# Designed miniproteins, single chains, continued (5), part 72

Each design is a single chain, and the fold is of that chain. pLDDT is the mean over its residues in the fold that is shown.

## One batch from the design tools (miniprotein)

Design m18484
Fold by ESMFold2-Fast:
Structure m18484 (fold): chain A 97 residues (1-97)
Amino acid sequence: MNVTQSPSSATVDEGGTVTLSPVASGGRVGLLLWLFQKPGSSEETLVASAHGVRSLTLTLSNLKPEDTGVYYALAVDADTGELTRGSGTTLTVVPAK
């Protein structure tokens, strides 16, 4: 299994929108997830998930500074149960003036 995600980084103004595009390939996808990791935290929060899909576009709208962090796409192989993690997308949300 391979998980590709795009973009690798994005800087967006508060109130803006960003679209993250993951693609899982090379296996049968049982589960595709998006996890969010806050800066300075080891905790990952589930943002979105879907069963049996190779792509799960994550569109984040009305962005707040609290949405700043790293977003990881993960795929669980349906045949092996192995978890494959994408390289991450670093999102920076610039506060409104």
Scores: mean pLDDT 82

Design m18485
Fold by ESMFold2-Fast:
Structure m18485 (fold): chain A 75 residues (1-75)
Amino acid sequence: SMLEEFKKEVEENKERILKRRPDIKEERAEALALTATALRFIGDAIQEGLDSGDMEAMDKQLKEINEIVLEYLKE
């Protein structure tokens, strides 16, 4: 699911950040990873919409990304 892909990418980005900066708090690394992952998902959805001209598909993906970010924050 897109939620599982999102969670996996946040975790991978967090691990990458902590490997480069073991001096920062894990909560900060997670916040940075979450932000970076959300921006990439949003950017990809917009770019796909622009390339295809399918604005309805883009709107649906952006809504799903918003729901995924909110669901991640509940966990």
Scores: mean pLDDT 86

Design m18486
Fold by ESMFold2-Fast:
Structure m18486 (fold): chain A 72 residues (1-72)
Amino acid sequence: APEQAALTRAGDHGQAVRDRLLKAIEAAEKGEPETEEVYLGYGIKAMRDDNVGANSIEELIKIGKEIIEKLK
């Protein structure tokens, strides 16, 4: 999974990255103000729902920003 690729890349920090991804999903689902976590959460949801490929947290944030811009 693209999320798993990001976690693997974190190495010894995998648990911290995992926690961040979970918080990002929660932030996006709660409709919190536009923050990096909301962008990340939307990117993760796009990969799960639309099979969009991403290999890093940075790519996920970019995808999430594009989705939010399209919704405006």
Scores: mean pLDDT 62

Design m18487
Fold by ESMFold2-Fast:
Structure m18487 (fold): chain A 89 residues (1-89)
Amino acid sequence: DPEEVARRRGEWLALFVYLKESGVKLTDEQLQALENDPNVSPRDIELAKLVQEGRYDEAIRLVAEEMGISVGTLYRMLESDEAYREILR
C-alpha cells in the first residue's frame, strides 16, 4: 500500500528529527526492531544506521533529496501535517 509506506517513511523522518533535537542515539534494539518491520524499506534501515552513528544531518539531507525537496520544505511538511505533529510530541 503506497499510502501506508509513505506514512511510515514520514514517521521515521519525524523520529530522526526528534532524535537529533533530543541528542538521543538510536539503540541496537531500536535498529533491530526497524529491520524486523516489513513496512520499513532497506533504504530506511540504511538511514537509521546513519542516525545510530549520530549522523542525523546526513540522514535528514538524504531523505529530503530522495523526496525531491529541500530540508526547509521537509521541516515545514512535518510542522504542518497533523499526523507528523503528533509523532513529534
Scores: mean pLDDT 66

Design m18488
Fold by ESMFold2-Fast:
Structure m18488 (fold): chain A 75 residues (1-75)
Amino acid sequence: MEALLEEAIAHYEAALAAIAAGDLATADAHAARGRALMREVGERADESADPRLLELMLRVGEAAAAVARARGAAA
């Protein structure tokens, strides 16, 4: 689970960097990979949530929201 969450964060951070560079196609590809990883995380969700996993999930949510805001502004 941690590896999937860390990979999702990396993809959303890469999407933000691509948006800043004006490469919206690369940004959209990274955002799509991040969303795919988050779907897999949802399918593997465990009720015995580790606080570390919750922290990573919050970081992914913040990164995804940042991508959505930046992408909208970049139109």
Scores: mean pLDDT 78

Design m18489
Fold by ESMFold2-Fast:
Structure m18489 (fold): chain A 87 residues (1-87)
Amino acid sequence: MDALKEALRTAIRDMFEVLESNAFSDEEKNEAARRFVGELEKLYEVAPEVLKSLLPELKALLEKMEKDPRIEEEVVERLRAFIESLE
């Protein structure tokens, strides 16, 4: 369980790095974000308590994406709906 929580924390940190990186195009950033949200949805089926334990970090990522004009609104709304499902 601790290994899964650390893996998720690392994935969240890596997502922040992707958003801030100049090595990725806007399309690549949106694809990475969509893939990340899909992985969160899969993780919810098996370990929702791990996701709930990192809710502050997920909310911080959502705020970062909401403020980034390069990220598509559909991706932001999907992550927001997912986070609301954890509350």
Scores: mean pLDDT 84

Design m18490
Fold by ESMFold2-Fast:
Structure m18490 (fold): chain A 71 residues (1-71)
Amino acid sequence: AAEEARLREQFEEFEQLVIHDPDRAVDLALKLAEQVGPVDRDVVRQELARLQRNFPKSVERRKRALEKALE
């Protein structure tokens, strides 16, 4: 319950950052990828794919870190 509430708050912050600060959104997605289990990692991967489509330069700057975190 408490862990699920924290993850929900972090995903809500991520959604706000995607609109206002995509560079910080990518950084938060990296932290989430390290903290979440395999089911939630697929959600993080989908959100990162959305960031790649809308903000490719922000994702490219962190590509190596993203690849490492999502393995």
Scores: mean pLDDT 66

Design m18491
Fold by ESMFold2-Fast:
Structure m18491 (fold): chain A 91 residues (1-91)
Amino acid sequence: MEIREKLIEMLEKLLERAKANPEVHPGFLKLLEELIEEIKKGNEEAIRTALSLLALIGADLETTREIAEKLKMEDVLNMIEFFEEGERLTE
């Protein structure tokens, strides 16, 4: 329960930041809103999608990893590790 609430809080904070930035595409805002609603309904696929999105954009990777580990989403953990390695190779 608390882990899903933490994920929802992260997505809501991301949505607020995205709404404050006029360069963010409206389709991205709608995607975040839809993911939050689906997670609230207990949709496991939406949880996996949201964690993958957070990993892709580099938002709070430590917290995203913690949530993925507790939910045992190994595919998401592998994606986070891939992006962390990518950052070390490019800069």
Scores: mean pLDDT 74

Design m18492
Fold by ESMFold2-Fast:
Structure m18492 (fold): chain A 69 residues (1-69)
Amino acid sequence: SMADLQELKRILEGILKAAQDGNIAAAKLGLRDMIEKFPEYKEELEEMLKAETQEELIEGVERLLKKLE
């Protein structure tokens, strides 16, 4: 639904902010919680969890946010 899509975007924006602030642990916890809530995005979210750097994590979240536009 549109409401579910807006909630997904809101959570992703929060994860992006955590990653930009250097709080990689909080960003990754948010991604894990999202996998449980939005299993249809499991593949994309699990790929982001494989990010080894802050830059890779930010890029992954930005890519998914753009895909949801």
Scores: mean pLDDT 83

Design m18493
Fold by ESMFold2-Fast:
Order: sequence, then C-alpha cells, then structure tokens
Structure m18493 (fold): chain A 75 residues (1-75)
Amino acid sequence: SEKELIDQGIEYTKELVNHAIDTLKEKNDLEKMKEFVEQAIKEMEELSKTLSPEQQKKLKKVVKEIEEKVKEALK
C-alpha cells in the first residue's frame, strides 16, 4: 500500500543518513557532516508536509535520533 511504501521510505532515509554521518565522522570531516545533516533535516521537514500525522510523528523521531547522533559525534 501507499502507506507501507512511505513507512519503508522513512526507514530507508534513516539508514542512508546514518550511513552518511558515520562515513563523514570516520573521515573526520565534521563541518561537512554538520552541513549534510542540516540539509537532510530541512528536506525531511519539507517532506513531512505531505505525510499523515502518524508518519510525521515517525519522521520527527528520525530527525531527533539524527540530532542526538550528531551531538554525540561532536563530543
């Protein structure tokens, strides 16, 4: 169903962004990591406008997890 495709898309987006963050951290490119994360969050927030309230909640959790991961990476 359309809902299942969107839910899967949110999960794939989370995995791709996490992989990019890990890769940039390993390269010690913290400035590019910050720029990438800011852009990814903006794109996810724009996408959220087309989603159901339940899907928006799921995407918001992904954004929060990404923000926490970046904070830990910068310690």
Scores: mean pLDDT 80

Design m18494
Fold by ESMFold2-Fast:
Structure m18494 (fold): chain A 101 residues (1-101)
Amino acid sequence: SPEERIRELLKRTREGVDAEAAEAIAQSTDPEAIARLQELRKKINELLDKAIETGDLSYLREAIKLVEEELAKSTDPVFKEALQRILDLLRATLEAVEAIR
């Protein structure tokens, strides 16, 4: 079903976002950047879990907005690169999900 395909895409996106965040945390030496990325990872995972459970794309759009806001105020190049990769993945997922609907 389209709903089942959307749910599988969202699950893969959650796994991909979590992996990108984990890699960035492992490569960072800035405790403040690590703490911020860990908190953002938690919030994005919570939003993506809600999107998976409900099929409501407003949670995916909220996750995109949170990453955009963190990217705008980040100065750490490793953190910025990780946030850009996460943002690109979330945006690609939204486009793919909207194409199925």
Scores: mean pLDDT 85

Design m18495
Fold by ESMFold2-Fast:
Structure m18495 (fold): chain A 72 residues (1-72)
Amino acid sequence: SSMSTTLDFDQFKDFIDYTLHLTDLSDEEKKKAFDYFDTDKSGTVNVGRLMFELNEDPSVSPKEKLLKIING
């Protein structure tokens, strides 16, 4: 069994920059994405849920999914 990992907003920004290579996004755009994934409004995002949401449609890459969320 594995423990669940959660990201606060600073850790989520690191995920966007280092994992998705989206370094051109503002903190406002990153916060918009964070709030979208924070479904229970706890101020944290579960990594498992984040990865599930980003891979919801296999025809769309995680990077493209995140950009669609930010752009509406």
Scores: mean pLDDT 78

Design m18496
Fold by ESMFold2-Fast:
Structure m18496 (fold): chain A 70 residues (1-70)
Amino acid sequence: SEKAEAVLSVVEHFLREAERTSLEEAREAGLKLAATLPPEVQAAAEKGLDLAESYLRKGVSIASVRRLAQ
């Protein structure tokens, strides 16, 4: 669905930024992208970011989180 693709795009942007910078800066970049989406999709994207960040903080690799997001 278009909503699912938009959420996955926000999560993927967060994961790419997390490879280059801190989790805090990566989350901020993800939230900025989410803010360009309709309000209903923004809430879903923020939940996706929370979940992805939670996995990374628990020691799951970026590659594994990327696979789980699909």
Scores: mean pLDDT 84

Design m18497
Fold by ESMFold2-Fast:
Structure m18497 (fold): chain A 94 residues (1-94)
Amino acid sequence: VEEIAEKAREVLKEIEETLEEIRELLKKINSDSDWIKEALASLDAAEKFLEEARKKIEEAVEKGDEETLKEILDILEGTLEKLKELKESVKKLL
């Protein structure tokens, strides 16, 4: 349980760092276009998702629910991969 929880927390931190990097890149784009507003709104939604993910990790650890921790880890890893792809896409606009 603890080993999977530690991995989930590490991925969660990497997602937080990636979201901050994307936000900084978006701020460098000199445009008030709707797609940038939508991208920033998506980042805000992702931050809320991370808060919920933290709570679910804590609950799963308390219950000793290894299957739920594995599911959370899979979701977080998939989220991180998509965010890294988004970061690369935003970099191409600079």
Scores: mean pLDDT 79

Design m18498
Fold by ESMFold2-Fast:
Structure m18498 (fold): chain A 81 residues (1-81)
Amino acid sequence: MSVEEELGRLLETLESHRDELSPEIQALLDEARAAYEAGDLAAAGQHLDLAVQAMRRERVDPAVAAEVVREFVRLLEALGA
């Protein structure tokens, strides 16, 4: 699967849980989406990485956290990391 496709999946996964996320994470998600729509996949990935790191520090449902981490791992694999 392509980096663009995995970034899109991670964005949609986070967006589906937007109401469970802090304003900090929501702002990072909005920046990631803007970068993704502009075709700046590197910037989109950077903002999503920051969003996932912020999520690790906040109280979130374990199932939601597991789903987001799973999609983030897929993105890292697509990047060859």
Scores: mean pLDDT 76

Design m18499
Fold by ESMFold2-Fast:
Structure m18499 (fold): chain A 83 residues (1-83)
Amino acid sequence: LAEALRRATEEGLEALRLAEEGRLPPEVVAEGFRRLAAYLRDVLGAPEAAEYLEEAARAAEEGDFERAREYLEKAGAAALAHA
């Protein structure tokens, strides 16, 4: 589980980088984060990590990729603490 969560965080950071470079639509990144947030909340019982991912999704949609990265990193740390 911890390895999968680390990989998900790394993939999320790469997706944010691609969106910032204009190579991936930010709404696609946001949708990915919301799906992962639902999984963390409903399956893993990690509501704090899910809440950070919802904030990362919102920041990405607003084009605030720095804030999106901050929340994604917080989500990863919170999820690992629950794993």
Scores: mean pLDDT 81

Design m18500
Fold by ESMFold2-Fast:
Structure m18500 (fold): chain A 86 residues (1-86)
Amino acid sequence: KKKQLKAIMEEALSLIDKGNPKGAVVKFINGVSKIYGLKPLTDDQAIKVAKIMLSDIGTQMVVAGSVGVKLKDVEKLAKAVNKVSS
């Protein structure tokens, strides 16, 4: 699970760097959902979930620890969520 979560985060960060913040957010949330056996989400549902999940520094720290990445990488994803949820 942790190795799969880290790979999904790296793919999402790559999409942000390519100018696709919406694709990054959807890729991350649906990738996590698939690993945990949850149903696929629409783009709008994935963005809503990401906004709740990354709403504050405490939740961002939990995500960073669970995925095994730096907090700064999760913060970069949170900024992408804010861009696409407006």
Scores: mean pLDDT 79

Design m18501
Fold by ESMFold2-Fast:
Structure m18501 (fold): chain A 66 residues (1-66)
Amino acid sequence: SAEIERIRRRARSGLAALESGDPVVTAVVRHDWGATAEDLRRLLALIEAGRHEEARALWEELRSRG
């Protein structure tokens, strides 16, 4: 699914930013996403497990926080 692939790319990018240790990058990602590194890891785990509907629901929840 093109949608799942977009979610995966954004989650990977956001997780890498949060794990970078750069406080400015971390603050921007948290402001825009409302998500923690653990939230993004959970999202990626759902995608890898083929739980695409659960991944979409979690992505929408995380986006509603930002």
Scores: mean pLDDT 75

Design m18502
Fold by ESMFold2-Fast:
Structure m18502 (fold): chain A 82 residues (1-82)
Amino acid sequence: MLEELRKVAEEAQKKGEDVDKAILDYITSLSEEEFEKLKKEWEERQKKNLELAKQMGQIIYDFMEKEAKEAEKLFEEAEKKR
């Protein structure tokens, strides 16, 4: 779940660990069903965030879209490791 992913990221940041690595390790540890659910939750939230960013202005939208693409790369990397 997206909330569990956030917890993993916060815990890694608190410990001074590599946050991207912690996120990737968490995603790769999930079952196929859990991975699909997390990916769907992330895609839904991403779509909503981009729509909101679009209403706030182009520069905010561009920033959020860039962050979205970086997160998508982490999901792709996790999928390759499964």
Scores: mean pLDDT 76

Design m18503
Fold by ESMFold2-Fast:
Structure m18503 (fold): chain A 91 residues (1-91)
Amino acid sequence: GDADKLVEEAIRLAEEALRLAEETIEAIKRGEISDEEARKKILEAEILVGLAKIQLGVAKLLGASEEKIRKAEEVIRKAEEAIREARKLLE
């Protein structure tokens, strides 16, 4: 239903954030990106995670399936872990 479409959008946003964070980690490790540009990409990934959490919150209120909610929460967790690792590389 419509609630499940919101959770699917949350998954999409979180997967995009995860991809961006992982690409940023690899670029930092290869010396292919400046610290300033890396911080901008990490901020973009953080914004995408924030949007995913908002979509997931609305989906939960509208009665999205528990299975889809669990999947969205797992992808959000992985994205947040990748963002933390990217930030550690800049400390």
Scores: mean pLDDT 90

Design m18504
Fold by ESMFold2-Fast:
Structure m18504 (fold): chain A 89 residues (1-89)
Amino acid sequence: MMDQVRRLVQQGVDQLVSLGLSRRVASGLLRHALNNVDNPDYALRRLTTIARSQGADDPVQSARIAVDTALQLRPHRDVALSILDQMYD
């Protein structure tokens, strides 16, 4: 369970980094998506604005990846947040 959640977190962050975001910004977008996973429409709008302000090449795609990753992690949200703190903060 923990190893699977860790792998999904790592994959999500790596995808965001591949779109030109720093690892710090990528982890922040995923953290925001996880904190708002029960309101994905709000998370998508907010994260698109944040990604745009951070100079993402495709802000909408970056927000979608963060939200989609958070939705996959929804049953393990608290564990995923703990892993983000351990790996990126």
Scores: mean pLDDT 83

Design m18505
Fold by ESMFold2-Fast:
Structure m18505 (fold): chain A 64 residues (1-64)
Amino acid sequence: GMLTDEEKREAARKAAEAALAMAGVPQTEENLERAFRAALEVLEKDPLAGGGTVLAAALRAARA
């Protein structure tokens, strides 16, 4: 189903944390915010985006 704005933020945060761990990038505030913003942008543009798409965006941002 469609996520609420609060659920989108929670999903984006979890994706960001997972992405930083998978990429071996330190979970600093800057790195977490970068990955979080990328994941959140996907969910805001496509509320039906699958977890894999959200995680892929977070991973790309984590590796930048």
Scores: mean pLDDT 81

Design m18506
Fold by ESMFold2-Fast:
Structure m18506 (fold): chain A 62 residues (1-62)
Amino acid sequence: MVALVRKVESEEEAIKVAKEFIDISDTKGANVSLDRETKQLTMISDDSKSEEEVIKEIKELF
């Protein structure tokens, strides 16, 4: 299991960063959470999720 935190200013940037994280971690997807005050996106690798599901979750966070 790998985890990454990045500051993101937009939904588009969050999706891009999440896709890059999934590729680097060599996992199917990730659990994502956003701190709206600090705009920090937390990503934790998760093989039970698909990239499509992660993108949908990110869109719901913005």
Scores: mean pLDDT 81

Design m18507
Fold by ESMFold2-Fast:
Structure m18507 (fold): chain A 98 residues (1-98)
Amino acid sequence: SKEEKLMALAREIIEEFKKLFSKEEVEEFEKFVPEEPKSLLEAVRALTLILAEAQKWDEERQEEFLEFVVKLLEKYTGKKVEVGSIEEALETLLELFS
């Protein structure tokens, strides 16, 4: 179902966030982000917070994370996705969860 795909997408983004960032950065972030979102609204909140936090990272780390998010969006939409920034990725994710 669409909802199950969106939840799976959110979980994959959260897991990749943990792999791309330091343990200390992830632990600080986990204080405010659900470890496993149980609803679409929780997933949207988690993704919004992750992408907002990513905007504060150095350019190289942002590019690595953005590339991963784009690949996941293409996988789940079946369409080519062109986003040049974390902000555009956030807008695209929010549209998918609308």
Scores: mean pLDDT 71

Design m18508
Fold by ESMFold2-Fast:
Structure m18508 (fold): chain A 89 residues (1-89)
Amino acid sequence: MAKEAAEKAVKYAREAGQHARDGNPELAVSAARKAAEYARLVGKYGNPEAGDNAVSYATAAGESARRGNPDQAVELAEKAAKYAIEAAK
């Protein structure tokens, strides 16, 4: 359960970063929301502290993309992925 949710959170977080790089903020926000949803599931089944961090960074990545900062969106998306992996340990 936690492992599958973490894999999805990582996938969508990285998609959010990629869409931000490609200049597609609407797709980046959509992917970031999915990453946050799966990060919440990882927190429920695994480490809640790391899960909460993954949700926060995924949400921040989407907001950075929406405000036209793709470099920050990518950095925050990578942090979301890192914490999602940590939450599933």
Scores: mean pLDDT 86

Design m18509
Fold by ESMFold2-Fast:
Structure m18509 (fold): chain A 100 residues (1-100)
Amino acid sequence: SNSELIKKLKEQFERLSKEIEEALKNKDIDTALEKLSLLAIVLGIAAKEMGDEETQKELVELANEALKARDLDDEEAIKKLKEIFKRIKEIYERMVKKIS
């Protein structure tokens, strides 16, 4: 099931990342925030299933930071969401490397 878990995570990551990148390019803060939160939740569930509670905690904190971006001015919100997205990508790469 590790091979199937990796395939599912890769497909979900690729789809959500494309949606996030499009939302950020269009300055659609609500969509970017929603998709970033969803990506963090998806990866957090996978981290929990792998017994990686520290990575799960980090992803929960990033999802909460994304939600707080809504309280910022549009320019600062986009900047913050881009920073959060970069951190989520780094976590995803660590997770895939650990499973592979």
Scores: mean pLDDT 85

Design m18510
Fold by ESMFold2-Fast:
Structure m18510 (fold): chain A 94 residues (1-94)
Amino acid sequence: MLSPVDIEAARRVAEEEGLPFDEVLELAKKLNIGTRALARELGVELDTVPKSLMDLPEELRKKFAELVSRIHTDPEEYERFVELARELLREALK
């Protein structure tokens, strides 16, 4: 299942750029936009981010879990993160 952040970012980009939501959503899936946004927040290059969170160093895994928890519990953090994912998705469309 896609994260709510990926879906909301794709919805906003589709509305702003006048693109079909389904196509933007498929691009978000292909790019793992939510994972890229998390990596950017932590200052980690996507190419160094493993496919599994369990393969990350313990400190990075803990920071990922704390960030995800804040996104789900704090509406301001959620909105900020959706905007970050939206910008990453817009960059990919250029």
Scores: mean pLDDT 70

Design m18511
Fold by ESMFold2-Fast:
Structure m18511 (fold): chain A 92 residues (1-92)
Amino acid sequence: SMADRQLALLDHQVAALEQLTEEAEEMLREKADKLKLLLLRIVLEGELFVLDRLTEKAVAQGLLTPDQLARVQAAKARARAAIEKLKEEIAK
């Protein structure tokens, strides 16, 4: 169904954001060069924007369980925190 396809896409996007956030956290710990941090910030901001749009549509359609919504919100919060740390490190 169309709802199943939307849920699959949303699940894929949240997993991708989680993976990119973990990569950002690792690159920050390893003090990667500023260009790499800048490129990762751009990618993370883009993926977060896409997930925000997909989540709004899924919520409006009543497709998400409370547990699924909690996972999405946790992934977004973690990504936002990583983006802020990337911004701080790039600005040094």
Scores: mean pLDDT 88

Design m18512
Fold by ESMFold2-Fast:
Structure m18512 (fold): chain A 86 residues (1-86)
Amino acid sequence: MEEVLERIDRLADEIKKIASKHGELGKEIQALVDEFREAVRKGDLPAAARALSRIRELVEKMDPETRAEIQRLLDEIHRLLVELAK
């Protein structure tokens, strides 16, 4: 459990670091990552999944290279959330 949560937190931090370089869109993504982290901290997995989905929607507006990088991180987070929901 703790190992999975630590992995999710590290992946979320990586997304925030990438997003921090992308102006106003990056700022919106960072806010949603904070919302996602809060949901995970509270054990609200449905809220965490909704925040993750909203991050995906914003990321689709980014350049292809940055989009691919963040989408890979989001896919790994989603896999870990599914493991937590079992």
Scores: mean pLDDT 84

Design m18513
Fold by ESMFold2-Fast:
Structure m18513 (fold): chain A 100 residues (1-100)
Amino acid sequence: MEKLLELNREEVKRLLELVLNAEELRRRMEEEPVHGKRLALGMMVLGIEQFIREVEEELEKNGEELSLEEYAEKLLEEYEKMPKEEQIKFAMELAAKVLI
């Protein structure tokens, strides 16, 4: 239904890491020599930082003492256990947050 590139498991994990690790995405933005791509990455960083803040607020509201790094690791572990159909849906939702 959504128009996405065919992603393998490792590519989905990398997208999840980028979504949950704004610092790594910011580092990639700083290393980007093309001004247009750097600007696009900067806008993605802002969107991802908002998403991370919302995740932190939900974790705090639910009394979870997990760091973002621990939360990302748990999501990656749960992703590996998902059926293939659910993995594809999850990947599509993550890609939408990074690519929109």
Scores: mean pLDDT 62

Design m18514
Fold by ESMFold2-Fast:
Structure m18514 (fold): chain A 61 residues (1-61)
Amino acid sequence: MQPVFRLYTVEEGDTFESIAERFGVPEEYREQLLEINGLEDPEDLEAGQQVFVYAGEEDIS
């Protein structure tokens, strides 16, 4: 299975942890989520930024 990501616009007061909890991001994908967004630190998120968030898993076929 392969993780599926979608774009999300960060709002004021959002943290990486609050977004991860809201979208049900598994612990195993949190590092990958940071990497695909080019974030060195979860605190690098800014309001109005578009970031990829976890949307589920799909079978590779």
Scores: mean pLDDT 72

Design m18515
Fold by ESMFold2-Fast:
Structure m18515 (fold): chain A 67 residues (1-67)
Amino acid sequence: GSGDVERADLYGAGAAGYAAAGDAERAKQMALKSGEFGGNPEAGKKAAEAAEKGDHVGAGRYAREAS
């Protein structure tokens, strides 16, 4: 829908922020939602995996790609 890209961007930004703060659980949840709403679930999954591993740079990159 017309709001999906905006939601994906918000979830992507949230994922990057939580990853930078070291909150892997929240970063993972936000990254998966970003991919779901952005139409790129593979990038959302990669962002979630990066966040879970503590790769804050990778998590932020993939979350932006997901949105």
Scores: mean pLDDT 74

Design m18516
Fold by ESMFold2-Fast:
Structure m18516 (fold): chain A 61 residues (1-61)
Amino acid sequence: SHLEREIEAYIALIEELAAQGDVTAARQFLAYARREMERRNAPEELIRRAERVMEGIVRRA
């Protein structure tokens, strides 16, 4: 779906920022992505799954 592709794009951007060592920007974008998913009424299960992936990326950076 369009929402799933958008979430994949969010994850890719967070991976890019973390890989560049910009953990602050990665964390800020994670917060932004979470708010956007909530605002678009994404299913809670999808939000939870995406959030876990994104947090894991930022934590390992």
Scores: mean pLDDT 79

Design m18517
Fold by ESMFold2-Fast:
Structure m18517 (fold): chain A 66 residues (1-66)
Amino acid sequence: KEEYQKALDELFDLGVEYLKLAVDLVIARKEGAPPEEIARIEKRMDEVNRQIADVQAKLDELKAKL
């Protein structure tokens, strides 16, 4: 149960980070930020999205072991 809760907390934190990056991306585009800055935000979003998928897979595995 502790491992499941840790995975849920990690998923929540990653989800919050992803939403913050999405807001940053919208602001950067609206304010005409350099292409390099926009690309950096998009790359970080891709990294966080991959981590979310990894944690979701771990949660599914832990749930199956109930």
Scores: mean pLDDT 83

Design m18518
Fold by ESMFold2-Fast:
Structure m18518 (fold): chain A 87 residues (1-87)
Amino acid sequence: SKNLEKAVEILEKKIAVLEEVLAAEPDPARRARLRERIARLREQKKAVEEGKAVISEEDIESMEKGLEELTPETIRRELDAAEAIAA
């Protein structure tokens, strides 16, 4: 369906942004957090592709909003916050 195709495209775009941040990240703990998040998104993508999820128009709107909020700046801020809590 068109919704499944859109969901896959959004998940691929989210993965690409995270991989871009990972490529520039020297810290092993931050790299581990990025890899875990990427792995989770890849698992979600596989589930959508295998038709194990029903994707509504509301789900697509929510996913698109999540993609708009997912930037290299936002990702780095989340990593900085996690590091500050761990320190």
Scores: mean pLDDT 85

